Designed miniproteins, single chains, continued (4). Designs and how they scored, part 64

Each design is a single chain, and the fold is of that chain. pLDDT is the mean over its residues in the fold that is shown.

## One batch from the design tools (miniprotein)

Design m14218
Fold by ESMFold2-Fast:
Structure m14218 (fold): chain A 75 residues (1-75)
Amino acid sequence: MSEEEIREELEEYLRENTPLDEEEARKAAEMIVEWARENKIPLEAVYKRKEQLAAALKGVKDLSEVRKVVAAIVP
């Protein structure tokens, strides 16, 4: 799967499985992909954790916390 395809799949999954609206889900997916790239984590590993990421993001009050959430879920 391409980086763009993984980002789109994460965006859709987050939109369907969290209280985030369309714009928030898109930004969250972008932040997750960016974090993975910065930390040299394979996007496939992030995609495998999408269910855990969505569950953790249900408790997020602000998108600024997305980076902390992904860092806690993805080793």
Scores: mean pLDDT 79

Design m14219
Fold by ESMFold2-Fast:
Structure m14219 (fold): chain A 66 residues (1-66)
Amino acid sequence: MELTPEQRKAAEAILEKVKEKGFLTLDELRQLANELGVSLRTVLLAADVLIKEGKLKYEDGKIVLA
């Protein structure tokens, strides 16, 4: 799956935040989008790619490290 530069930046930031905090909620993903200067959709697409790659998973409505 091809990532845009913005999606790649978002994917790296998501993975680092999940490693630091243990999980991310949708509201935390919104905050991350604002911090990175990208759309929430870009962050959500990046998260979906990381889940499909087996690096992250959904657990009880949150994104956690797989």
Scores: mean pLDDT 80

Design m14220
Fold by ESMFold2-Fast:
Structure m14220 (fold): chain A 70 residues (1-70)
Amino acid sequence: SAEKEKLRKEMEKVLEKMVEISREIQDLLAKYKASESPEKETIFKEIQNKSAELLKLAREYSRLLEELYA
């Protein structure tokens, strides 16, 4: 019970970080659409980096979810 509660809190923290990064990607995407080269390429690279971080967090969330229901 205590271990499962700790795991749920860790999952909540991961979800909060995913939401934060998703908002950052949305802001960058809006900026990307409004920009022109060469700034456009720099912004796109930032989006790719943030998207990769989001994917890593999604995998971590999935791992924690499997552990919770193991």
Scores: mean pLDDT 88

Design m14221
Fold by ESMFold2-Fast:
Structure m14221 (fold): chain A 76 residues (1-76)
Amino acid sequence: MVERLLEEIKRVASETEVKPVPLVTEAPPKDAEEAARWLIELLKKGEGISVETLEQIAEALGISAVELLRLLAERE
């Protein structure tokens, strides 16, 4: 199930052209699906996300923070 949410995150990130900046510092939901949906919502709004928040989201998703940052940085 989270695989589909990761695909959606990649799609939204490629469409929004948003670069992570320290604008959102709140802790994400502990549930992987909720954390992924929350990240997707932030990306759609064009909000900047702190590196610490991205690390916590990656932990909830069961992936590394480096992998999540790579998904957000890639537009292809």
Scores: mean pLDDT 68

Design m14222
Fold by ESMFold2-Fast:
Structure m14222 (fold): chain A 59 residues (1-59)
Amino acid sequence: MGAQSAALHYMAMLSNPDVDVEKVVEAIRRAAERAGETEEGEKYVEKTREAYKKFQEKK
């Protein structure tokens, strides 16, 4: 599975207010490394952090 499919699965966890965003980010990075898509992984990590920040601001 590529970094994109992994990111979609793990980013769904951001809808849970008790989620640890750092664990979501680590899971995305590890999946991207296994797929050989480290650059795409970092892109999705940044996108995940921004989504989490916006989610917290709307809480």
Scores: mean pLDDT 73

Design m14223
Fold by ESMFold2-Fast:
Structure m14223 (fold): chain A 115 residues (1-115)
Amino acid sequence: SLLDHKIELLEDPEALATETLRLVGLEGDPRETTYREYMLAISPTAEIPAELEDVPLIDYLLLKVPELPLTEIELVLGGYGIPFEEAGKLAEELRKLPPEERVPFIKEKLRERQK
């Protein structure tokens, strides 16, 4: 299923970044592409926070930035197929977790959506 595919991608950071780049039509090295390049591919008029612009896309997608704003966490969750309305509450919970616990938490929530 699409959900199983997303869970599998969370276990392979380079594959996750590669798939994300393909989906937004951005040609780049998944290991070197930055948050700035990714966000400008989605929205050419996006205002890029200076503290995030050089963050590796892989680290951003895996929520490895400790002080990541709630709105950025919500955007990542939207990419995993979590509805925007639910993403806000989940983002608040993820923001309270240390970075190393965020991916396991997301994987559990994605599994809960399987029937």
Scores: mean pLDDT 77

Design m14224
Fold by ESMFold2-Fast:
Structure m14224 (fold): chain A 84 residues (1-84)
Amino acid sequence: SLSASYVSAAGINAAGVTADAMIARRLGNEEVARRLEELGRRAREYTKKALEHIDDAEYSRKLLDESSRLANEAAALLAAAQAA
């Protein structure tokens, strides 16, 4: 279903934020890693809510949009830390 695709995409966003946190730790950026881990917790919560509402494509899409914003924020935070 369309909402199942949105749940899958939200899960991919959450996995991406988790990977960003691991990269920050590997590079020694502990403060950035902690902030990224918190964004990852929020992204996983959006994935969970999208799954709970898998029969509501409109709501699942809204939750995907929120998780995409978190993924973009995480990528920007990691990029800024690597540039510093």
Scores: mean pLDDT 87

Design m14225
Fold by ESMFold2-Fast:
Structure m14225 (fold): chain A 73 residues (1-73)
Amino acid sequence: FRATVTGDNGEVKVGEGETGTLAAGKAAQAMLATGSKGATVRVSGGDEPDSRLGAAAATAGLRAAGMEATGEA
């Protein structure tokens, strides 16, 4: 799986992992370090259900950290 998180300032962070959740988590953590206020999460590779779960989990985590985030897979 590969996850891409794009911030409001054009910052792009990529995460890769064996699951959509692991890949998305890596990209989301990297994006949080940039201090961006908004982000879009995209997860691709493997099965769509796992990609959707990863996108949803990362989006929820970013929102919990105070970021305005949306996700797709």
Scores: mean pLDDT 76

Design m14226
Fold by ESMFold2-Fast:
Structure m14226 (fold): chain A 86 residues (1-86)
Amino acid sequence: MSEIEELERRTRDLEKQFREAVQADDVERVREIGEEAQRLSEEATRLFEEALKAGDRESARRAILVEARLGVMLIGSSVMELAAKK
C-alpha cells in the first residue's frame, strides 16, 4: 500500500519538477533531477524484486511502470548534460 504509492507520488512530483526545469532551461536543476530519478529507479527495482518474490503481480507491475517513467527523465537529463557540455 504505502511504499509503492509513495514511490508513485514522488515520481509524479519529480516529473512536474523536470517539466518546469526544462521549460526554464535550467540545466543544473535538470541534472539534479536526473540524480534523484536514478535513486528512485534503484528503489523501484528493489520493490519490483520484492513484489516478484511475494507473488504480488500488481505491485510488480506498478513498480515497472515507475521505472519506465523514471527512465524517460534519466535519458532526458543525460541528453541535456551532453548538450550543455558542447
Scores: mean pLDDT 82

Design m14227
Fold by ESMFold2-Fast:
Formats: structure tokens, C-alpha cells, sequence
Structure m14227 (fold): chain A 70 residues (1-70)
């Protein structure tokens, strides 16, 4: 289902974020967490489709990848 797919992508990004947490500053972690929770909130409120959630989560992952390449 679309719900299961969104949950899977959310969990996948959360696991990735946790795995690279030691490579991020406290300010970077705060910014990423804020963006991540904003997506979850908008999805829970029905303001965001599953497709949009996936696109925004992919964008956050790219941002994390950029930050850990230091």
C-alpha cells in the first residue's frame, strides 16, 4: 500500500541518518531533523502525497550525503 511504501522510505532515511550521525555537527543534525519532521507532519496532516514524500526524503538524503563528504 502507499502507506507502507511511505513508512518504508521514512524508516530507511531515519536508519541512514542515525548511521552517519557521528559525521554531522549538532547544527547540521538539527537542520536535518527539522526538515525530516516537517515532511512527516505534512504527510500525517494529508498535505503531502506519498510521491511528494519520497521526493523530499530523497532530497534530504542528498543533503546528508553532501554534509558527510567533508
Amino acid sequence: SDEEEAKKEIDKLQDYFTSVEDKLTDEEKKKISEKFFEIIEKYENGEMSVEEVKKKLEEIKKEIDELVKK
Scores: mean pLDDT 82

Design m14228
Fold by ESMFold2-Fast:
Structure m14228 (fold): chain A 60 residues (1-60)
Amino acid sequence: MTPREQFSHGVVQAFKNAKSPEELYEQVYKIALDSGLSEEQARQAAEGAKRHFELVLKRE
């Protein structure tokens, strides 16, 4: 599996399992680092996922 495929799969799982935006941030950040992304890329991915999760929750 490519690093991109591994990251995408991990993010989907994290989004399903996370109970809060903070938990999703932590999970996505770790998955990004494990997939070989830089710390800066991992932070940007985690911030994006957290923001998306917050927007979904705000609608409910």
Scores: mean pLDDT 75

Design m14229
Fold by ESMFold2-Fast:
Structure m14229 (fold): chain A 98 residues (1-98)
Amino acid sequence: DRERVMREATAVLLGIGAALAAAEGDAEKARELIRRMREAGASDEEIARALVSGLDILKALGFPDEVVAEAARILAEAARELGLEEAARALEEYAREL
């Protein structure tokens, strides 16, 4: 389904952008990018996967574990503020496992 593939691709790109914003300490931009994923029709589970994938990409690019963990915490707080309980839980767990 082209529309589904486009939504999934958009979520991945926004997830990477949100992880980068969070790694820079920009909680407002991270929250805005998560909101855009919701507006694009992504589910809480899809948003959780996109954000975790974004954090994994930062780690693969050589970002320090402490920066990635802090980014995960910023993303978890933004997800919680937006009522995305599944995404917030996944991100908090991710930060604890680093």
Scores: mean pLDDT 85

Design m14230
Fold by ESMFold2-Fast:
Structure m14230 (fold): chain A 84 residues (1-84)
Amino acid sequence: MLIPSEEEKEEAKKAAKEQAKELGYPDVEVSVMLFPGDESVLVLVLASKKGSKKIYIGSAVLGPEDDPAEVGRKAAKEALKKME
């Protein structure tokens, strides 16, 4: 089981939020959840507009040698693509 460190969680979360701002969604609330697996971690990004009840979900897989920031950005891009 690959358990993400607190630093890896922070890097993925920070990158996901920065990706949202870069794509022109500065007022989007982004939360990041990491689920440990046997040899990888599933990264879920939950994106919602302030005042909206609708949540958009993106996912990416973090392997042991992967950059958590890059994986966070990838999951964020998928979530934000669903927002139109």
Scores: mean pLDDT 78

Design m14231
Fold by ESMFold2-Fast:
Structure m14231 (fold): chain A 73 residues (1-73)
Amino acid sequence: DLASKVPPLMEKLLNSKDPEERKEAALELGRLSRQITDAEIRAKAVEALAEAYKKEKDEEVKKAIQEAIALTQ
């Protein structure tokens, strides 16, 4: 169930103190969204990534989130 992985990845992205973990979570979410055939679930993943981007201050993690969003297109 790919949908069950979205909330824990978003929580890790928003709350982890380790920028490497946030970066990995963003990229993993982007890759998972590519495997989701349901357009509604894909849209929710994109919305979650956009919300994470607004809260992110680390430059490398921001780039990873941008890459992840591009993967959802």
Scores: mean pLDDT 78

Design m14232
Fold by ESMFold2-Fast:
Structure m14232 (fold): chain A 120 residues (1-120)
Amino acid sequence: MLLEAVEKNREAMEKAAEILAEALREALVRAGMPEEEAEKIAEAFRKLSILHPGAGAAMVRMWAAVSELTPEQRRAVDAFAEAAGRVEAAVERLARGEISPEELLEEAERAAEELLRRVE
């Protein structure tokens, strides 16, 4: 029972990370970043996020702090940071049993949609 709940939460967290990674990739491409570079950053975020909660978002913030970004790319990263923070708060609520895995995925989808809207 307990292990089944942990596994379901893990699957939801991994899927939420995949949703955010795809949104980050698309946002960076829309901000004028080459597709290969955007894919590498998004994939690094996804891999780190599934291994260590919050590590992917921390990596993206660190990368942005040391990188010469265009104003459009900086806006995309800032919008991503807000989306990632929202999903991280939802993960904490999931851990406290306050929301379901399905509600976490709904929050991730909403955060991704808001991110992409800000970079149009």
Scores: mean pLDDT 83

Design m14233
Fold by ESMFold2-Fast:
Structure m14233 (fold): chain A 97 residues (1-97)
Amino acid sequence: MTEAERLLIAAQFQALVGLTYLDMGDVEGAIESFEGAAELAQRAADLTSGPAKEEFQKAADYFRKAAEYARNGDLDTAKEWALKAIQELGKAGEALR
């Protein structure tokens, strides 16, 4: 398993934790988890090239949007951006193969 694949799995896990906190009404926990997922996705982007890099960068950007909307109290929009970020992580995983 490559370092980028390890970061992918870690980012996916943090995203799921963030969604769980959001569903529980723990907005602070959700924000921290989405920001953590964004950092992991950004690190994976920095270690990759081509389509995988682009998808990891999109995931990082979308997790940052999820955190921003959660901070502003728009939890439904935050969840939508987090789910889009998870989809981009999935595409990045396919592009690594």
Scores: mean pLDDT 90

Design m14234
Fold by ESMFold2-Fast:
Formats: structure tokens, sequence, C-alpha cells
Structure m14234 (fold): chain A 102 residues (1-102)
């Protein structure tokens, strides 16, 4: 039921060196996170939604990933390890989309 392109994108992102920062939902005890992030998302949640048939296209996956990255960058200082990881992850998403469209 999962598109081969969607499956390939998720597998590549899950294998990325910084993927562990985004694999699961943030710790509920993280100060202010729940108040800042109204719709928390992670790679695990994106995969679950893809497997449930709620997300069927690469564009939908990319949109959810950008929401996740934006949430991290809104909460964490730009020089933090997690903010730097989010920027690296965004670059990987952009590279995959460019390769897929080439």
Amino acid sequence: AVSPAVAALLERLEAHPVADYFARLPDPNTPGWAEKIKYPISLELIRARVEAGEITTVRQVVNELYRMIASVLDYYPADSPLAKAALAFGAEVDAFVAELEA
C-alpha cells in the first residue's frame, strides 16, 4: 500500500546520522515544548501515518518533515546541537526531493 518513493524517502531519512533526534516524539517533560508545539510530529509518527494510508505522496511526507524541523528551530537556539541537526536533516530532505525530481 505504501508508494515505493515514499518508502525510499522514509528509509533514507531513518538511516541519516541525525535521525535519532527526530525518531520519537519529544519528551513530555521538556520545558515549554508542549506549549510551543501544538501538533508534535516525529519520524515514527510520519511512518505510522504513511502505513495507515493517511500520507500517500512524497510531498505530504516533505510537508510533515518541514513542520517537524520548523518546530525544532522555533524551540531551540540556532547554535544548539538539535537545531544544527534539524538544519542538516532539512538539507537531506531537499537533496532527496531534488534527486527524485531529476
Scores: mean pLDDT 74

Design m14235
Fold by ESMFold2-Fast:
Structure m14235 (fold): chain A 68 residues (1-68)
Amino acid sequence: SRRERIEKLADEILEEANKTYHPTPEQQKAIEEVLQRAIDHLSTRPDLSDEQVRAVLRDLVISTLNEL
């Protein structure tokens, strides 16, 4: 399903963020919460490609880290 595909992409981006940024437990929780909300929203957007989804998710991770 669309949701399962978005969840897989979000998991890939979360793994990438953990390897790249080594976030603190507080940052990890914030990233997971933001990604969970993004999964709900992006699952309603079948017009977005996998590449566009990855770009949105990466931007959200960076924005979340910069706010903490």
Scores: mean pLDDT 82

Design m14236
Fold by ESMFold2-Fast:
Structure m14236 (fold): chain A 98 residues (1-98)
Amino acid sequence: MSVLGKLTPEELKKLFDVQLKLFSSPEIDENTRIFLLDVFFKDLKETVLPWIPHLDKAKLETLIENLKKMKEVAEKLGVHPRSLKIIDEVIEALKSKL
C-alpha cells in the first residue's frame, strides 16, 4: 500500500503550481533554481511511477496533459535539459499504460 500512489492529478497540479512559482522567483539565483528542479523532477519520477497501476485511462490522460503543460513552462524558464529529460521519461511511462 503506497500513500503516494493515492494522490489525485489535481493534487499533483497544485504541487506543480507551487514549484513553478519558486522556479520563476527573481529572488532565487539560477543555480539554486536548477538544483531545486533536479530534486523536484527526481522526486516526481519516484512518486508518479507507483501511481500508474492505480490510474484509470481518464486519470492517465489528465496527468499526461498536465505534465506536458509543466514541461512547456519549464522550457520557457530555461531549466536544464537533464530536468526536462526526467519529465519526458515520466510522460512516456504514463503513455505506455494507455
Scores: mean pLDDT 70

Design m14237
Fold by ESMFold2-Fast:
Structure m14237 (fold): chain A 80 residues (1-80)
Amino acid sequence: AEEVKEEALRAIEELTREAVEAAERGDIARAAALETAAMVLGVGTVIELLSQGAEELAEEVLEAMRRGAEEVRRAMERAK
């Protein structure tokens, strides 16, 4: 469970970073696609962790998803 969370957090952080960079360049389509990939990965991981009773680990993944989405949203708003 912990390892699944750690792998997901690294992947979400990397996808979010790339999405923010794409948005800052004005590549809104790429930013949206990368953030969508991060959200899909995150949701799947949260469901898996909750199914295992790992609520605290699931909350960490959900928080990372929320922070990432907000960063991408702000970057996209500034680039428009």
Scores: mean pLDDT 83

Design m14238
Fold by ESMFold2-Fast:
Structure m14238 (fold): chain A 66 residues (1-66)
Amino acid sequence: MKELTNKLAELKKKNPNPTKEQVREILISLGIPKEVVDEAIKKLDEIDPNPSAGRIANAAIELYKK
């Protein structure tokens, strides 16, 4: 959890609007499967075309825990 928060904070310092790909790479590096991250992004895009990095991370983690 702290590692994810730290990496997201570093991204926001360098880019206030981090791309979906940057968030995806961080989540995959933390052990969340690529397929789970991609599904979370797809579901969020149906609700919000510009989801925040935090929303993407939370959606992927919740989907992975199921």
Scores: mean pLDDT 72

Design m14239
Fold by ESMFold2-Fast:
Structure m14239 (fold): chain A 79 residues (1-79)
Amino acid sequence: SVEDLEKEIEKARAELEKASQKFQQDINTGKELEKKNPFIGKAYIDGAEYRLKKAEADFQKRIDELRTKAEELRSQIES
């Protein structure tokens, strides 16, 4: 149902929030590492930022696909 798809979107948003929090923690860890070794710390930060951006893109794509399915289902109900 449309309601089930909306719940899946909310779950995807919650998963993205958890992933974002984890990668933000990794960025903070990298900043602490950078104080002791700038090269290693910078590489750690860059890797964590890359993973964060990739997760944001992947989850946004999933949410957009679920929204499209919800719109298609609404159209079918109205037909």
Scores: mean pLDDT 84

Design m14240
Fold by ESMFold2-Fast:
Parts: structure tokens; sequence; C-alpha cells
Structure m14240 (fold): chain A 92 residues (1-92)
């Protein structure tokens, strides 16, 4: 069961992964779009949105980030995305 604090922490970890992805990606506009969506999601979590709804949205965004990391050929970043996605899915 995800708490509000855990949902916020997962959003913060995802934002950091996207910051790393921005350094290696050939699709910077898509990474910027994902970063804006994650920032909005973190704000919603802080304002009292259901942690489960936050986790479901975060899962969608992390799947897109994973695809971008794989396209960039960054195996370490792809592994980090997979690990965080697995943590989010375990909380659902």
Amino acid sequence: MLTREQAIELCEQAIELLRELAKVTDNPLKVIALQLELIGLEIEAELGADPREIAERLRELLREALELAREAGDAELAAKCEALLEEVEAGL
C-alpha cells in the first residue's frame, strides 16, 4: 500500500531519472513533456491526491521513459527505469 510520502518520493526519483535521460536522449521535447507531467503529478500528490492514482499515472510515464532510455541505448538508465517501475507496480 503506497502512502502519500512514498508516492511523492517515487515522483522525485522519476524526475531525477528524466534529468539523466535528458543528457543522452535524441528526443529532448518528449523528455521535457514527461518532466512537466511528473512535476504536475508531484504537486497533485502534495495537494492530497490518492496515492494509487498517482502511482497509476507514474507507471504510464515511467513506461515512456523506459522506452526513451532503450532508444538512447543507455542500459544503466533503462535498468533504473525498470527498477523504479517495478517498485511502483508493487505498490499498486
Scores: mean pLDDT 84

Design m14241
Fold by ESMFold2-Fast:
Order: structure tokens, then C-alpha cells, then sequence
Structure m14241 (fold): chain A 90 residues (1-90)
């Protein structure tokens, strides 16, 4: 409970910083989340340069979802809904 709320606060900060650093819109972040849901970590690593904006966004969503699923015990659907809500709030 407390860990989930603290993690959500952390990802809000991280995604806001990423959005500002990379000059992304909320729509672009939502599109990248949909793309990340269709890709494995190997797909991201093989298709994008580590220094690209796309790599940074996709990898961030991958790691956020992985933490939500494996550490916090959330389903893929629950993780995606939380991330979408965070994107709408930043």
C-alpha cells in the first residue's frame, strides 16, 4: 500500500523529468507506452540506439512495468492503467 503510493510518486517525477528533457507531449508518451507493451527488452535494445529518445522512453516504461509486476504484484493491465493515469497528471 505505502510502497505502491511512494512508487507512483517516484514514477510521476521521473516521467515528468523525462517528458521535459525529451520535449515529449502526453500523446507521444501514451503512444510510446502502447509501443512498449508490444516489445520485449531485447526488441528495444536491438531496434534503438541507447542514446535515442525512443530508447529512453521505451526502456523507462519497460522498467516501470517490470517493477509494478514483479515487486508490487500488479497485473499488466493494472500497471498500464496506473502509468496512463500518471501521464495524464503530468
Amino acid sequence: EKDLKNFIESIKKSLKELKEKLNLTKEELKEALEEANKMTIDDIDNNYSPNSKKYQVLMSFYLIKLTMQEVLGLSDEEANEIIKKVINEI
Scores: mean pLDDT 81

Design m14242
Fold by ESMFold2-Fast:
Structure m14242 (fold): chain A 79 residues (1-79)
Amino acid sequence: GRLRIVLSDESEHNLVLLGTSVEVRAIELGVRARTEVSGNRLTITLENISEEEGKELLEDIKKMAESRGAKIEKVEFFP
């Protein structure tokens, strides 16, 4: 499956740091992650993941976003 998460914040610097943290966490879990910052949005794409792996990584991403004050705009899981 594929998981796409969109985060928003007023600080581009904060989104870049979040993207880096997500990529590091994905590597630790053996998951491929792609992150893109555009304007006030960070798009995270996780590919070739199970629903279980996606739920685990989503929970980690939510904690990272909350700790930095970023908002979660969208979460989509594709089978």
Scores: mean pLDDT 84

Design m14243
Fold by ESMFold2-Fast:
Structure m14243 (fold): chain A 73 residues (1-73)
Amino acid sequence: SEESKKIIEEQLEYARENLTADSKLNYELYEKAIQIVEKIEAEGLPEDEKKKRLLEIRELVENEDLEGLEKLL
């Protein structure tokens, strides 16, 4: 839905703004997060489950957990 897309975009923007100064790590975290979000959107999950998954992705990005993000791919 339009509302779901806005929530996803806001979460990605938040993550982008709060990534570290290491541009290579930031790029990899961002790219992995986007790939996972695209997978979630393709699965057509209910809105409440999407929100739960987006929060999980946000936490992994904030913690710079590249391995955690890769496990979700």
Scores: mean pLDDT 73

Design m14244
Fold by ESMFold2-Fast:
Structure m14244 (fold): chain A 98 residues (1-98)
Amino acid sequence: VQKYLERAEQAFERLRELGASPEMLSLASELVELSKEATSEKDVLKAIGTLIRIMGLGIDLESLAKKSGNAELLEAAKELVESAIKVAMIALKRSTPR
């Protein structure tokens, strides 16, 4: 989990360095915060809700990055989204007792 959370935070910093728009940075910030929230969530239904929200915001972030025409912005956006999803999925597996 920690490795993917660190990747998400690094991808967010890279978006800032590349001059991502305030709208992209807002979406990216929310994705990082939701990832952190997922690591402490004990309720399976809430964890599923957080994962779905991350996926929705990720689609919006990648769409904005594609419209920018900047390949590096798109790569950073994809890395952040993939890392956020990985964090949420690992957290969900921990919250689901067999």
Scores: mean pLDDT 80

Design m14245
Fold by ESMFold2-Fast:
Structure m14245 (fold): chain A 59 residues (1-59)
Amino acid sequence: SALLEEIKRLIAELGARIGSVSELSEERQRELIAALREALEGVRASPLGGGVEEFDLSL
């Protein structure tokens, strides 16, 4: 999906920019970590992502 490809691109860009963000204050870095964690938790909690892996273990 085009949307999935864009999400992947955003993650890659974030990874590259995060390396540069090390120059920022620790407080700013903490805020970014919190935002990233919220985004990741949203994806993990999704039935499409988390549920499928649980089903595979059952097989």
Scores: mean pLDDT 64

Design m14246
Fold by ESMFold2-Fast:
Structure m14246 (fold): chain A 66 residues (1-66)
Amino acid sequence: SLKEEIEKLIKELLELLEQDPRVSKEQQEQFRKDAEETLSILDTLSEETQQQLLEHLRGLVEKLKA
């Protein structure tokens, strides 16, 4: 489902940010808070918005891996 894919990408993104020594502790905490807020509202988002979020997260993960 879209929700499961979004949750998976958010977890992967947070792990990549946690492992990046260029990312400060404060930035890591902010990203975790943003992720928690996003996950809390996923069920309120339209399918179109969830799809857009999924594509955005895929792009971020790809850039961080490069």
Scores: mean pLDDT 80

Design m14247
Fold by ESMFold2-Fast:
Structure m14247 (fold): chain A 87 residues (1-87)
Amino acid sequence: SKEEIEEILRKLEELMIKNRELAGEIAEKTKAEYPDAPSIEQYYIFLKEFIEKLQEEGIISEEEKEKMLEALDYAYELIKKQEEEEA
């Protein structure tokens, strides 16, 4: 449900705050690798890389990673559809 997705994304935001040093490092890397990508796409790539790194470091489980990536993909598709309908 939308509420479940919002809850997962809220947890991801809390993890970014708690792991701000790691988030900063990944954000810098994403900017360097994708300098010409739109800001929304850069942020999407950043969040995917951040989620994957959280699981690699053992901060989140493999199940939590899967749920967060699914929620992120859903949110990104909604943003893309909104842009296509209103642009």
Scores: mean pLDDT 81

Design m14248
Fold by ESMFold2-Fast:
Structure m14248 (fold): chain A 120 residues (1-120)
Amino acid sequence: DLRARDRFGFTELHYAARYGDVERVRRLLEEAPELAAARDINGFTPLHLAAYYGHAEVVEVLLERLKREGLDINPAADFSPLNALSGWTALHLAQQYGHEKVVEILLKAGADPNRRGGMK
């Protein structure tokens, strides 16, 4: 079941994005495109994980699907007082962790660098 979630709320697409498995990301999005907007227990989407780990090609694939489906290309993570990354966008994560290519891709896609986030 491609929509199954583990104890962290991770789908198979979250893991593929985390590990930079571009071909697995492509196949999962063909089978279940709605997973591009799926949130884990902390409100992180696969795009947040790809940006955090610096997987530029996965970021491009996810942005193409999000635009195609009319979904938010720069979602903020859900608020959690125990998670310092809550309220952060994929762009904020890429900037904080020095993933320059991912920052460039997100800005060209129309991500707002002044979008409010970073709630604690």
Scores: mean pLDDT 76

Design m14249
Fold by ESMFold2-Fast:
Structure m14249 (fold): chain A 81 residues (1-81)
Amino acid sequence: AKEENLKELEEAIEQVKEDEKLVKLLELRKALIEGDVEKAAEIIKELKEEGYLTENEVEAAIRVISVASGVPEEEVRELVE
């Protein structure tokens, strides 16, 4: 169906993006609890490819993964690149 309310379309798109991002962020948290750094890095890479994360947010996520896992930040960065 075609929509005439642009604001409603923007809200629907934003809601879909937000829900998908939230699901992936929860999966990221689970991977971190499990100590699965490779899976965590894959999720970050996917969020970046989908445009859900800026470069600054990706860098922040790499730091969080490093701190949570004990894996060096440089090693986590290589997995995300």
Scores: mean pLDDT 72

Design m14250
Fold by ESMFold2-Fast:
Structure m14250 (fold): chain A 93 residues (1-93)
Amino acid sequence: MSDEEKIKNALLNSSEEELEKIIEESLEETGASKKLLKPVLEALLKVRPEVEKLSKNELIGKVKEEILKLEPEVEGEELLPLLKKIFEKLAEK
């Protein structure tokens, strides 16, 4: 019941270094390309001002859109397992 609130709170209150660590762990666990580290971090930071206005699913969609703007060669389908893992880790913090 508090997972969406935990995700929003973690995203708003985590440092860039904390977010980078979560992304690195998620990349390792999902086998996604390490090249996505910086695009994903930038996308999370760009979405921060809108976090309180968006649902969990809308946040995931917005982050995916921002990543695809930075890395248009990446298939959106490849991002879904990575984003799911990142948001799971945000809910745990």
Scores: mean pLDDT 80

Design m14251
Fold by ESMFold2-Fast:
Structure m14251 (fold): chain A 68 residues (1-68)
Amino acid sequence: SMEATREEYRERMRAALDAGDLVGFVDVLREYNTEVAPEAGNPIARLRETDPELYARLQELLARTPAP
């Protein structure tokens, strides 16, 4: 089902963010955009609308990760 598919991608995105794995997060977000929201345009903007908690966690990770 579409809801089960969406939840699978949400879980994978949460796991990547929890691990601090930005590359893994981007890969999952790309798959999510392709499979679930191909017409969304900006996948990050869509994530902010559909999964605001994941978007907030992404922004927190980016804000607290210093430049090398």
Scores: mean pLDDT 73

Design m14252
Fold by ESMFold2-Fast:
Structure m14252 (fold): chain A 72 residues (1-72)
Amino acid sequence: KTPFERLLDRFGVLVQENLDRAARLGDQEAIERVGRLVQELMERLAAARTEEEKTRLVEEATRRVEELGREL
């Protein structure tokens, strides 16, 4: 796997962990926020032209998911 693919895999794991936690807590708003973040990232990744740009997008999204997870 490329460094980008590995970073994207880690992002996916973190997203799933946060969704599972939010579901257990009944936090519908957190579930919606995570879903929106994933959708926005996927749209931006589809439009991104370079591996460098894609890597930065996933890094930013990962930090946002980590911040959301700390609030749960």
Scores: mean pLDDT 82

